# Designed miniproteins, single chains, continued (2): the designs that were tried, part 99

Each design is a single chain, and the fold is of that chain. pLDDT is the mean over its residues in the fold that is shown.

## One batch from the design tools (miniprotein)

Design m7421
Fold by ESMFold2-Fast:
Structure m7421 (fold): chain A 82 residues (1-82)
Amino acid sequence: STEELARRAIEEAATTLGLALVKGSPVAELAQKVLDRLRAQYKAGSLSEEEAREYLKLLEEATRALQEGDFEKAKKLVEELL
């Protein structure tokens, strides 16, 4: 469902933000913006299922890139959501 996908995307955005903060990466500022936007869209009911899937996919990829220390890849993935 859109609500389940939206919740998972918000959780993943929070994970991306937390990991970027722990690693001292400037990706943290971009991840915060994505998290704020996702929360706002979810509360407004304006997030489509397709958009929620795209957010979740890119954020899961960004989290993996941060875990691998590929900050340039993580930055590009998060910027695609802004």
Scores: mean pLDDT 88

Design m7422
Fold by ESMFold2-Fast:
Structure m7422 (fold): chain A 107 residues (1-107)
Amino acid sequence: TLSGEELFLLGNIYAAKAAEALRAGDVETARRHLEKAAYYYWQAAQLFPKDSTGRKLALERLQRVLEALEALDAGDVARALALLQQPAPANPVDIDPSSLPVPAKPA
């Protein structure tokens, strides 16, 4: 069983792979990597304690990946890439998990 920290790292790895795919013009590969990143960030958030910095960062990264997927659906590759390249906030705020869609487990 993976820890919340390990799942968060997997989310980061797949988000980075998605950014590389977007720079290469491979939108479909990027979408698959973003779906994996969303799933791992969501799972990480479930394992981190409530109100922890880890949970707040995992939810922030999940929201950003979901916004990137929405940008790709709109054909806005530049916005998707910009969202993925933004640094983590120094003081993450609580995001209501119910405001975010629950990612399906990728195939």
Scores: mean pLDDT 83

Design m7423
Fold by ESMFold2-Fast:
Structure m7423 (fold): chain A 67 residues (1-67)
Amino acid sequence: MLSDEELEALLETLRTSTDPQEVAAAAGRLAASRDLRALPALEELAKNNPNPVSRVAARATIASLRR
């Protein structure tokens, strides 16, 4: 399970990064963590983030975490 600091750092990368590789790495780490505390923030990112790469990554991460 992620620490609170690590969870927020990964979510912040997903919210703010314009680098698709950084977004993919953060999303992969969130998915691998199995930490369901990420779900509400990921749902907001998937719906509202202006970056389509971040929205796609958030949706994929949500699907992975809900399995």
Scores: mean pLDDT 81

Design m7424
Fold by ESMFold2-Fast:
Formats: sequence, structure tokens, C-alpha cells
Structure m7424 (fold): chain A 78 residues (1-78)
Amino acid sequence: MESIVGAIGRAMRESGLSERDVRRIASEVQELAVAGGSVEEILEKAVEGARRFAPPERAEEVVRRVEEAIRRAAAELE
């Protein structure tokens, strides 16, 4: 779960989101993960956060990067 949260944080920082916004989204994702949320639920929550805080002109790019990062991290966890 930590690796998925870390991957989300990195993708969002690389996309120009502030540390504050990244921390907010990571906190929500962490709560869902601790509650036993599925990879699909984590993906949905992270995408929602990315769309909320990403600049409107870049929201789609940020969302795609976050989705890719989560899928890669999930595959590595086995």
C-alpha cells in the first residue's frame, strides 16, 4: 500500500501539483487502503483527487500519469 501511495505522490509532483495537494490526496488514498479498499477503489479515489487539484488544462494528463503509476505499483506488489 505504501508503494501505491508513493507512486501517486511522485506522479502528482512531477505534474506540478503542490506538496499540500499531494499530501491531501495521499491521505485519502491511505485511509481507503487501510480500510481494505481494492486497487480499483484506490485508482478511483486517486483519479478523483487528481482531477480536483490539477490545473483544468492538464487534468487529463495528470489523471493518465496517476492511473499508470498505480497500475505499475499494484503489479509489483503481487
Scores: mean pLDDT 74

Design m7425
Fold by ESMFold2-Fast:
Parts: C-alpha cells; sequence; structure tokens
Structure m7425 (fold): chain A 60 residues (1-60)
C-alpha cells in the first residue's frame, strides 16, 4: 500500500545516503557502525557539496 511505499522510500533514501556517504564497500569490513555514523555525517557533507556546489555555481 501507499504507506508501505512511503516507508520503503524513506528507508531506501536513508540506506542510500548512509551507504554512499560511508564510502566504499570496505566500510562493512572495517567497522559498519563507524562508517554508518560517518554516513550520517557524510550525508550532510555530500548533500552540501552537491547542493551548495550547484547552487553557488549557478548563483555565482
Amino acid sequence: GPLSEAEARRRAELVREAGAAAGKPEAGDQGSKGFLEGGRQGDGVLAERLGVRGILDAGG
């Protein structure tokens, strides 16, 4: 149902952001919690780099 889809979207987004920000697949081998926490922090950095970079570049 739509509720399940909404939850799936949020979970997929969080996992995607955490995984992407966590870096390479070696994260799970070295320490998933450390990389997961870094993923949460890195998500802000990654989003800022992408968003701010694009916005600043467009805005000047």
Scores: mean pLDDT 53

Design m7426
Fold by ESMFold2-Fast:
Structure m7426 (fold): chain A 73 residues (1-73)
Amino acid sequence: ELSLIEQLELARDRYEQAAAQGKLPKEVLDIIMKTIDEMIEKVRQGASMEELQKIEDEGAEKVRAVLEKLRAE
């Protein structure tokens, strides 16, 4: 059974592996890594699920903006 922090660390490793395999742009990886690291720190501080959701939503919006820019259309 994995704790939430262990699950976030595993997700971090998986995204890093995906980028190493060329499946994810570095700009997107950088945003995802920063978002996961911020979520891990907030979990350690006893943050609510609502606060974690806000961080995740903000990260997803930044990823979307970068992907739209990378499509260059």
Scores: mean pLDDT 81

Design m7427
Fold by ESMFold2-Fast:
Structure m7427 (fold): chain A 101 residues (1-101)
Amino acid sequence: MEEEDKARARISEAARKAVYAAMQGNDELAKKYIEEARKIADSVKNPEFREAFKLLVEAIELYVEAMKAENAGDRQKADELLGKANELGTEAVRLIEKARA
């Protein structure tokens, strides 16, 4: 699990950078960091952690899209995307905890 813990930390750092870039209106940079997070998830050898981390990246991507919608003034779309991001994020954490057991 040391490799999986490192992968999760790297995904979390890429996610933080993606969200920050999106908040600044830098959509290209946000997309680059989401792609980095996806590559990290894809590199995970344990299939249960790989599935969980891929779902985590999907949640982060939806969160970034929510920030983009908010910046564009589309509050309804932002709220819908944030709801979906929270659902996928919760499921990703559940799968990570199950894989650690």
Scores: mean pLDDT 85

Design m7428
Fold by ESMFold2-Fast:
Structure m7428 (fold): chain A 118 residues (1-118)
Amino acid sequence: SPVERFREISLKLQDLIGELVKKVKEATSVEEIRQAVKDYVKKINELLTELLRVAEELGLRDEFEQLYSEFKQKINELLKKIDSATSKEEAVQAVKELVHTINEFLVRLGELVERALA
């Protein structure tokens, strides 16, 4: 079902976020953090495309696109902050904010799906 696929993709996104956090914690340089972020953002964007397809099947395309547009702006600002970071501490803080932003997006998307089921 679309709801089951939504849950599966959400779990995959949570796993990728966990892997990114581990990679960043183990990083010894700003450059290593930037590379990890680039690799995981690509994978996250692929899963977000799958979530959009599931949202379309649930009749939630417009609501998803509106929510995604809001969060995409915040995510892009944080990615620029990571790219411009001059210290490991600055990069780690920006990644922490990025992870928090993606988790907030997933929570709000989950609420949209639950309302569609009611």
Scores: mean pLDDT 84

Design m7429
Fold by ESMFold2-Fast:
Structure m7429 (fold): chain A 68 residues (1-68)
Amino acid sequence: SKGEEVFLKHFAAMHGEDAEGGPGGPSLVGAAARDPEGLKEQLRLSELFKDLTDEEIDAIVDWLSTKV
């Protein structure tokens, strides 16, 4: 999926296992399940993801929600 591809491109290059259950992966999955809109807003405001489009952020959070 687009969300998986974008997430793996950005997170796998920096911390390769986060999408599959690294220290950041499970907490991001949980955050997306609990408050997907809040997570999207936090990512949009984060300097770490300033180069991501709103569409890419939405795709990442939607994909993370499927991992629960």
Scores: mean pLDDT 64

Design m7430
Fold by ESMFold2-Fast:
Structure m7430 (fold): chain A 79 residues (1-79)
Amino acid sequence: SMDEYMEQVRAMMADYLERGKRAETPRQKAVIQSAMAIDLAGRYFDFKLQNPDASQEQLDEFAKEMNKLFLDYVREVDA
């Protein structure tokens, strides 16, 4: 289900957030953020492949949640 998939994505994001918060230089933060963004994009692709009958509305909701997680990560790492 989308909820179970989102739980897995949030667990991945929690791991990235821990790494991002431990990074002490702008370069380290940029490398971790880049890896995180690539993994998020991969998760969207995997969701689409695993759910070929997903509606456009479901895909849009998933993309919106992914974007929210990305923005939340950026805000929290910079805090």
Scores: mean pLDDT 84

Design m7431
Fold by ESMFold2-Fast:
Structure m7431 (fold): chain A 84 residues (1-84)
Amino acid sequence: DVEKLVEEAREYLEGLLETVKKWAEEGKLSKEQLEELLKIVEEELENLEKYGEENGIPKEVIEVAKEYAEKLRDLLKKYIAEKE
C-alpha cells in the first residue's frame, strides 16, 4: 500500500527534522557538522531524484522524501548562517 508507505515516510522524516532542530537549538551541532550534514542531504536529494524510481521506490514516496530533504536543507542553511 503506497499510501501507507507515504504516511510512514512522512512520520519518520518529520521526526528526523524535529531531532535536527532540537540538536541545533541545544548547540550540539558545530558549523562544520552542519555544513557536512548539508552536503549529505544535497547528495541524497540528487541521488533520490536520479535513482529513486530505478531502485523501485514509488514516485509518491520520492516526492515526500524530496519535500522533507528540501525542508532540512533550508533549515541547515539557516543554522549555518547563524554560526560565526
Scores: mean pLDDT 81

Design m7432
Fold by ESMFold2-Fast:
Structure m7432 (fold): chain A 56 residues (1-56)
Amino acid sequence: VQEASQQLGDTVQRLSDETKRLLDEGDLVGAQQKRDELIQISEQQTQQIGQLLQQQ
């Protein structure tokens, strides 16, 4: 359980870093897309935790 949470945290951090990188490159469209993905991941994370609890 803790390992899965750690992986999700790493994914969020990676997406945040990629968003900054795209902004530095001037790719505003790519950065916007990554921000939208972060929001969706946050919402899906709650549902995935529910599924993991049901499967375990």
Scores: mean pLDDT 73

Design m7433
Fold by ESMFold2-Fast:
Structure m7433 (fold): chain A 75 residues (1-75)
Amino acid sequence: MDMLKEQALKKGLEAADRALEEHRDAPPRERLQRASLAGANAILENIDDPELATQLIQEVGAYVLEQVRALEAAR
């Protein structure tokens, strides 16, 4: 059970990372929006349970926010 959850989270994080790389030159708001959407879509494609999907989407969202803030801190 936990392995399926971890695999879905990994796919969500990978999708978010890819979107952040593709839009690295975009404004912070657009990077956050693109990466969050990519991660959420990956989770929803792999998780049928809405409660679990919501938890994993929140986890990916927190990761994306942290990455965007780190890129902004680098100026």
Scores: mean pLDDT 81

Design m7434
Fold by ESMFold2-Fast:
Structure m7434 (fold): chain A 95 residues (1-95)
Amino acid sequence: AKAVATVTATFDDAEVAKRLGDEVANGAKDTSERVKESMGGEAKIEAKVEGNTVTVTITVTAPTEEKAKEAAELLAQLIADAAEGAGGKAEVKIE
């Protein structure tokens, strides 16, 4: 089963947006390995920085639709919380 979550975070400062995007990208491999070990699934995290906006796409594949969605929601919320902690405004969409 597959779930996709998208986090869109907007900042007043493009430098803060770039920093968050770089941190998400650098952490993506470690996060994917943790999801694989803890949930028996696979996570793909991609970050795009465009000016003062960071768009993070989280794709989770897991044995059940419920587990895939739960993992995608958890990862999206962690990224949204990090963005808001950095002074940004984050929106989460799950499909």
Scores: mean pLDDT 79

Design m7435
Fold by ESMFold2-Fast:
Structure m7435 (fold): chain A 61 residues (1-61)
Amino acid sequence: MSPEEIYERIRELAAHLPSFAEDIERGAEKLVAEGNYEGLMALLEALRTLLRDRFPDLVVE
């Protein structure tokens, strides 16, 4: 995945956590600006894990 694709996916998943969406998007935006691809992937994976555990009916793949 490109950094842009990862960022878009993070925004999509963050929409399911509206109280934290702005903070998550801000963090992802900073990681993109820093060129921190590993950090972006880690954030995406953490969000997928959290949403899968907390919202089992939600498709997070």
Scores: mean pLDDT 76

Design m7436
Fold by ESMFold2-Fast:
Structure m7436 (fold): chain A 87 residues (1-87)
Amino acid sequence: EKEKEFEEAIEKEPDPLVREVIEEIKRLEKEGRLYLAVEAAHAGYVAVVTKDEEKAREILEEVKKKAEAMTEEEIKEIEEKIAELKA
């Protein structure tokens, strides 16, 4: 029910910020970063339901920043595991 209401709200009021949120969610899901995808969805909810564009943008920027930092750490972990396997 609430999920469907959120989808309908996005369709009724297509905002560039909301579209950016949807695009970021799709990108994070494709990368397997489900926690960040949920945080991006929260930014969309804030933009659409509360209409606080400043707050929504702040949340989205934090998600993007976390995505970059977590990707670097994940790459480093993978590199360390590969080094262990080759040793």
Scores: mean pLDDT 69

Design m7437
Fold by ESMFold2-Fast:
Structure m7437 (fold): chain A 88 residues (1-88)
Amino acid sequence: SREELLRKSLETLRREAEIILAELAPDAVLSPEARAALEKRLEELAEELTDAFLAGQAGEMSQEEFQQKQQEIVERLRAAVLEAAAAS
């Protein structure tokens, strides 16, 4: 289901965000406000990733389009993590 895929996408992005944070800002402790803002962005990115997976399965998105969207999401995730660290 879309709900199950969304949950898995969000879990994956949360895990990746923590890895990025540990690598790029190992001494940063995110404020509660920064964590809340990051979580909102993770939810938005998870929705887009889920929609891209479903479009790919339905044949509505090519492999090239999917790869491009996945790259965009990864870049936006990295930017969101750095923004959260800077805000803390």
Scores: mean pLDDT 85

Design m7438
Fold by ESMFold2-Fast:
Structure m7438 (fold): chain A 109 residues (1-109)
Amino acid sequence: LTEEQIEKIREAAKKYGMSEEVIDILIEYAKKSKSLQAAIDSGYIEALVRMFKRLWELILELTNGDEEKALELFKKFLEYMDENPSIILYNLSDEEQRKVLEEFIKKEE
């Protein structure tokens, strides 16, 4: 990722109300994920940020607002997505995204 791309991600995430801690996790993941870097290069930054914001909101809801647990699960889930590239969350409904997250959280217990 270029510094310009990192700044665009940070600006978009702040625009959508994501905390600095969540933004830092997303940027670190983006630096490591070749598939995410390809999507960023293709100009999908805002769409990706909206998807990750929704993902964060669902994880926070499933942890009953436990921000520390939610941050840990968010990091683990992004790693899980990188290991399982067939997971295309932006093509899933809110209900389908919730089911994927619930299955992941149950497996991590």
Scores: mean pLDDT 76

Design m7439
Fold by ESMFold2-Fast:
Structure m7439 (fold): chain A 99 residues (1-99)
Amino acid sequence: MSAKLLDELLADPALAPFREPPDLAKHPELKKIDDLVSLSSIRAALESGEITSMEELLSRLTTLLSQVEVLFHDDPEAQAAAQRLSELINRARKEVEES
């Protein structure tokens, strides 16, 4: 399930801005954040065994969402992608809680 969710997120064109770490040349303020996350870094953590449960995966996705909402609040494309990611996280969380 966790790998399937990440594959779905990585395939979603609306979430393309989150696939790779943000462009530090465009957003130099992000260089001050040591633990920047992206969909690709979350997938790497899942594949390495650092993420072992759906709850841990959802926690990492929530961290990504929080970073985007704080750092890109003036970027309408990033805000639309954050809203989409939030909806997918809430759907996945509900499915886990009902299981």
Scores: mean pLDDT 72

Design m7440
Fold by ESMFold2-Fast:
Structure m7440 (fold): chain A 90 residues (1-90)
Amino acid sequence: MIPADIPVQIPQDVQDAIDAAAAQYGLPDDIVNMIRVMVRQILQMIQDGVDIDDAAAVARQRIASLLSAPQAAQVNDIFDRVVDIIRQQQ
């Protein structure tokens, strides 16, 4: 039993940015799904009062442990775009 509430919905602008960048880099669905999970986690951390740069750093650390250096760089570029969009909404 997990007492976790409904996860934060990803805003449309953020989803559009993820999809556009994933198409640009030719990323497989598994990587795109991982990015969406990490973005939801970033949004949840921000809602909980964590600084956006700290939340993004946690996601980047996880990506670096799971992906090759070239693919981690592509995913980090997507995270930079997402973080910029979220920052503009504050």
Scores: mean pLDDT 76

Design m7441
Fold by ESMFold2-Fast:
Structure m7441 (fold): chain A 68 residues (1-68)
Amino acid sequence: DKRLELAEVLEALSEYGDASEETRKALKEVAEILKKGGTAEDIEKLLETETDEGAKRVYEGAIETLKS
């Protein structure tokens, strides 16, 4: 399942990747949403209120991957 594979990658990046605290938090949050059966639309709602550029890139990348 592409969604669950993406969730696993994002969770690993949040724990082992070289990223800011805000970016790691966004990676972890998206992974949790996807594991719970969340959709690109749920992530788009997070993107609308996000101000951190690193977190925005995480949400945008996840949305693009899920819609491809």
Scores: mean pLDDT 80

Design m7442
Fold by ESMFold2-Fast:
Structure m7442 (fold): chain A 88 residues (1-88)
Amino acid sequence: SLAGLVKNAGDTALAALDGSPVDREVAEAIFLIATAVSILYAEKQGKTELAEKIRKAGDEFSAAVRAGDRDGLRKATDEMVKLAEELD
């Protein structure tokens, strides 16, 4: 499921927060790809408000990764999973 892919990407990023900078960047890239796919699916289904919410959650995730904010990362991942479930 799309929600499952988003959850896996977020969990990978959380695990990488204490890893090397390269591992953290790779985890962020995977989550951004999952975000882009989710936006595309929402737009194709005519769910423009959902697409906007997904975009904002993706921005919050990127900010949390860069800040090393574990709580923010969990919050952004959980919100993205919830939004992606509306597309499944």
Scores: mean pLDDT 79

Design m7443
Fold by ESMFold2-Fast:
Structure m7443 (fold): chain A 81 residues (1-81)
Amino acid sequence: SEKVKEFLEKLEKLKKELEEALKNKDKKKAKEIIEEIDKLLQSISSEELAKLSKEEQQALLEKVGELQELLKENEEFIKSI
């Protein structure tokens, strides 16, 4: 759906902004982006998730997995903010 495409595009943009903030060791910016990602992920309801196609579910899981990996790779820095 268009809503899912927009959601995935927003997650990708936030991921790139987070990668830049982490590279620059910008704690304030990294915190703001992490909070925005959390808010965005909370905005999708369980009912909306249940309506996703197999392809949309796979794309969402892959993007969330990429974000989780980024957070784990930078865990020590993130714990400092």
Scores: mean pLDDT 81

Design m7444
Fold by ESMFold2-Fast:
Structure m7444 (fold): chain A 75 residues (1-75)
Amino acid sequence: MKEKAEEYLKLGEQYLKEGNIEKASEWFRKALEYAKEAGDLEGLGKTAQMALKSGDYEIADEAVKAAAELEVERG
């Protein structure tokens, strides 16, 4: 299940390398939603990094906040 977030991130990175920022952001958004549903801290962190590379600060900020909330629940 966690593997799908990584698959979506790889697709987004591929579009980013092709210069298609809009398609990259769409796949990073899918990775974010999947990682949030799965409680995948590592996937949320990777999503934030990829979103920052694409300049999508909204997805990056949401991923960071979701990861922080999940960490607080574990402490």
Scores: mean pLDDT 79

Design m7445
Fold by ESMFold2-Fast:
Structure m7445 (fold): chain A 68 residues (1-68)
Amino acid sequence: SLVEEVKSLLEKNKDKPVAEVYAEILRFLYEKKRWKAAREVAHFFLDNPDASLEEFKEKVLEIVEKIE
C-alpha cells in the first residue's frame, strides 16, 4: 500500500534533516503520481517551517491515508 511505502521511506530517512526527508517524500509522491498528496505535504511544510520531524511524519501519514 502507499501508506506502507511511505512508512518505509520515512524509516529509511529518519536520521536525515527534516528538509531532506521532505524532499524524498515529495519525490516519491510525484513518482507515484499522487500529485494531490504531494501538494498537501508541500503546503504543510511551507506553512510549518519549524515543525519537528515527528510532526511532519504524522501529517504526511495523515495526508496519504486520506487519499488511499
Scores: mean pLDDT 80

Design m7446
Fold by ESMFold2-Fast:
Structure m7446 (fold): chain A 98 residues (1-98)
Amino acid sequence: KEAEKYIEKARELVEQARAALAAGDFDTFVSLVLGAITYINKAIKFGTKEQIEKALEIARELKRLVDEGLARHPDDPRLQAVKRLVDETIKEIEEKLK
């Protein structure tokens, strides 16, 4: 039940991050991305294999948003930092699902 709540919160934060990115609010976008990563990590710590697979899908969507933001602002160190965190998170989840 806890992992499902974390997955729901991560999805909510990803949609809020998408809206912030569309609005050009990169400070809010970065904060929301970090929040989503926190809930993704909680979901993979406490989740079943199925819930971890859902967390991977959310992390991959988050990566698409970060890549879009970085394409618009390639020299932004905040976007570069969250891209590294998202890539590391995806790698960790993929290794856990092997």
Scores: mean pLDDT 87

Design m7447
Fold by ESMFold2-Fast:
Formats: sequence, structure tokens, C-alpha cells
Structure m7447 (fold): chain A 61 residues (1-61)
Amino acid sequence: SEEVEKLKKKAVEAAEKMDFSSVNEYLNQLRELLADDPVKARLEVTETSVKMAEAIRKVLF
């Protein structure tokens, strides 16, 4: 959904800034948004975490 994509992008942007407080807030909002589908919430959070790691690696290396 559009809101899921927006939160994922905000989490990646916060990670690039090393703002882990905001990262945790956005990931928690993602879990809350997807609270009725915990499997999808887990997958979306996991995918976002991988993208955050990839984005940080590209900025630093």
C-alpha cells in the first residue's frame, strides 16, 4: 500500500542519517499499520531492514 511504501522509505532515509530512534519509530508504525496481518508485517519489516543495510553500505562504501 502507499502508506507501507512511505514508511519503508522514511525508515531507509533515517538509517542513512544514522537516526536509529526515527528508524525504530517508523518500523513500529509499519508493524501497527499491518497489525491485522502479522506475517506480512514481519516480511515488510525484514525487507525494509535489508534495504536499510544496503543503503547504509552504499553511502559508507
Scores: mean pLDDT 83

Design m7448
Fold by ESMFold2-Fast:
Structure m7448 (fold): chain A 70 residues (1-70)
Amino acid sequence: SGFEEALREVRRFARELGLSEEVIEQMLAILRKHRDDPERAAELVGTLAVIHGASPEQARELAELIRRLL
């Protein structure tokens, strides 16, 4: 499904940012929970990325990816 493809794209991008597998699984859980609210999903995942060491620019790119895919 398009949603499973979106999850694979987010997983790949987050790994390229150097985020841990544990953090990536938390991000995917957020995407599944907030599937019907792409803006909220993007905001929460971006915030989680910053908490775990991503730069504001990297978090913005991840949020934009989520908005594009969902």
Scores: mean pLDDT 88

Design m7449
Fold by ESMFold2-Fast:
Structure m7449 (fold): chain A 100 residues (1-100)
Amino acid sequence: SSRRQKSVELLRNAAEYLRKAAEATEKGYDEAVEYLGQAVNSLVDARATDPSLEPKVAEILRHMALGLQALSKGPEYREEAIRHFEEAAKIAEEAAKELE
């Protein structure tokens, strides 16, 4: 359906931005926060497009929040933050594949 296609595109877009956020975090780039913001926008739109995605979107957002919390603790937690952003991207990609 057109709704399913739109949801797939939004989830894949979120996954791409989450991967970019992880890469930027590894390099110490400020763009990580911008990429996370773009991922949130895509996830919110995906949930609005298909409300059945709410549990998956909540899980992705939880990993994003844990990653940001790790970054707030200092550079020693950067690897923990990257793992959370990568897990968020994986969940988004798997959710998109389930809708195909």
Scores: mean pLDDT 89

Design m7450
Fold by ESMFold2-Fast:
Structure m7450 (fold): chain A 85 residues (1-85)
Amino acid sequence: SQAEIEQLMRRIQELELRYADAVAAGRWDEARRLAQEILALVDQLIGLLEEERAREKDPEKRALLDQAIQRLQQLRAALEAEIAA
């Protein structure tokens, strides 16, 4: 749902700010935990956007959804690399 997408986006933003603070302070264990939490929410958001894309008939809106999904997939890959380090 749109409300679910908006809630996930807000939560990801909050955690990204906390992640930045943890990194700046050298709190690496907290940063890794936050990266894992962000990764889980990004995976959920990708799934919801893919469902929205499947229902969307407007090619312009579908293209915007495809771009959003691609950007989130890039973020997911970056977070997975960070967690693996």
Scores: mean pLDDT 87

Design m7451
Fold by ESMFold2-Fast:
Structure m7451 (fold): chain A 120 residues (1-120)
Amino acid sequence: SSIIPPLVKLLEHKDPEVSQSALETLKLIVSDPEILEKVAPELIPPLVNLLKHENPLVQLKAVHTLGVIVENATASQLEPYLPQIIPILVELLKHESYQVQFIAATTLGDLVKKAPEHVL
């Protein structure tokens, strides 16, 4: 059943306890490679949309979740989403938040290691 879209939407929640709880739940889900394989098609597109969100705190939570996904996913699982993910992560390297810049840089580093042909 599709718990993923509602959880991603909760990253936008005004209550920091709710949005943090959603982030921690998503981190647990994406840390299991078998679960990640099943949920990636429902998770990655709405998460990529949140990377462009007007609220920097929502962008931070989205890039953090994406970072965990990239760390735990195989290159083949990521390949369909790389054309959408890479340009946004490159843009986030210029973000005003040091935390967003740091996570974007680390995530790009992981992508270079896993799929250099798509990043370079």
Scores: mean pLDDT 83

Design m7452
Fold by ESMFold2-Fast:
Structure m7452 (fold): chain A 58 residues (1-58)
Amino acid sequence: SAAERAGAGAARGAEAAARAGHDQETVYKLSLEAALAAGGSREDAERAARAYGGGVGF
């Protein structure tokens, strides 16, 4: 489903960002971008990305 693709994208983006040494806020941003690129809705992508960066008000 689109939500599953968003989740997989978020996980890949977060892992890549963390391996590159980015901070948690940047990890969240890159996981969100990867989730969106995977074809999920914006809402699904935001929900998935929150698991990796907390997503609380930057």
Scores: mean pLDDT 74

Design m7453
Fold by ESMFold2-Fast:
Structure m7453 (fold): chain A 95 residues (1-95)
Amino acid sequence: SLRERIRELTRALVSGYLLLDRPGLASFVRRVGEAAEENPSEESLELLGRMVDRLERLADYYKSQKLLSDEQYQQVMEQVRRARRALEEARRLLE
């Protein structure tokens, strides 16, 4: 269902931000995701999509600064891939 895809998207984003030791961003995403699950909208999915892009940019930056091992980077990128798949599916179901 649409709500299941939003929940999956939110969980992937929260996991990714926690892996980067960004609990404030994880909490923000959790709140946005819960609101999006309750009342799905194009605007809420767009915001979550921006949070996916931010997660990927932060992971790339931390990797470039040698703050992430190859294994840690791959774990974050797996969450990015899961989030992107869930976001695409949620967008299709919203239409």
Scores: mean pLDDT 90

Design m7454
Fold by ESMFold2-Fast:
Formats: C-alpha cells, sequence, structure tokens
Structure m7454 (fold): chain A 83 residues (1-83)
C-alpha cells in the first residue's frame, strides 16, 4: 500500500513538472527547461522503482504506462521546441 501511494504522489509531481517544463519551453527559458527536465526524469525513475517494488498488478501497470507517457510527451515537447 505505502509504496503504491508514493508512486501516485510521484506521478502527480511528474505531471506538474511536465506542465512547468512545457511553460518554460514556450517562454524560451532553456535553462529552467533543462533543470525541470532533469527533475522530471529523476521523479519518473523514482516512481518506476516504487512500482517495481509494489509488484505486478493492474493498477501498477496503469501508473507505469502514465509515467512513460509523461516522459515521452516531455521528450517530444523538447524536440519540437528545439526545431
Amino acid sequence: MAKLEKARELLEKAKELKKKLIEALKAGDWETAFQLSGELQETIRQALEELDAAGDTPESRKLREELLKIGQEADKAIEEAAA
């Protein structure tokens, strides 16, 4: 229970970091975007570790999919801003 709750908290943090990252990219603030990207990657890594420790359940799979999607969307936003 506790590990899955922490994974959910980290997922919400990742969503907020992604939002801030996209805002920084739109503003052309690459220094802030770089820092937020690093924090987002670390948050996703920690959340995936918590999910691995919680075991393979339908809920842990859904949270993992959402985390990976957030990472993919962040990477795509960085690529599009750099183009």
Scores: mean pLDDT 83

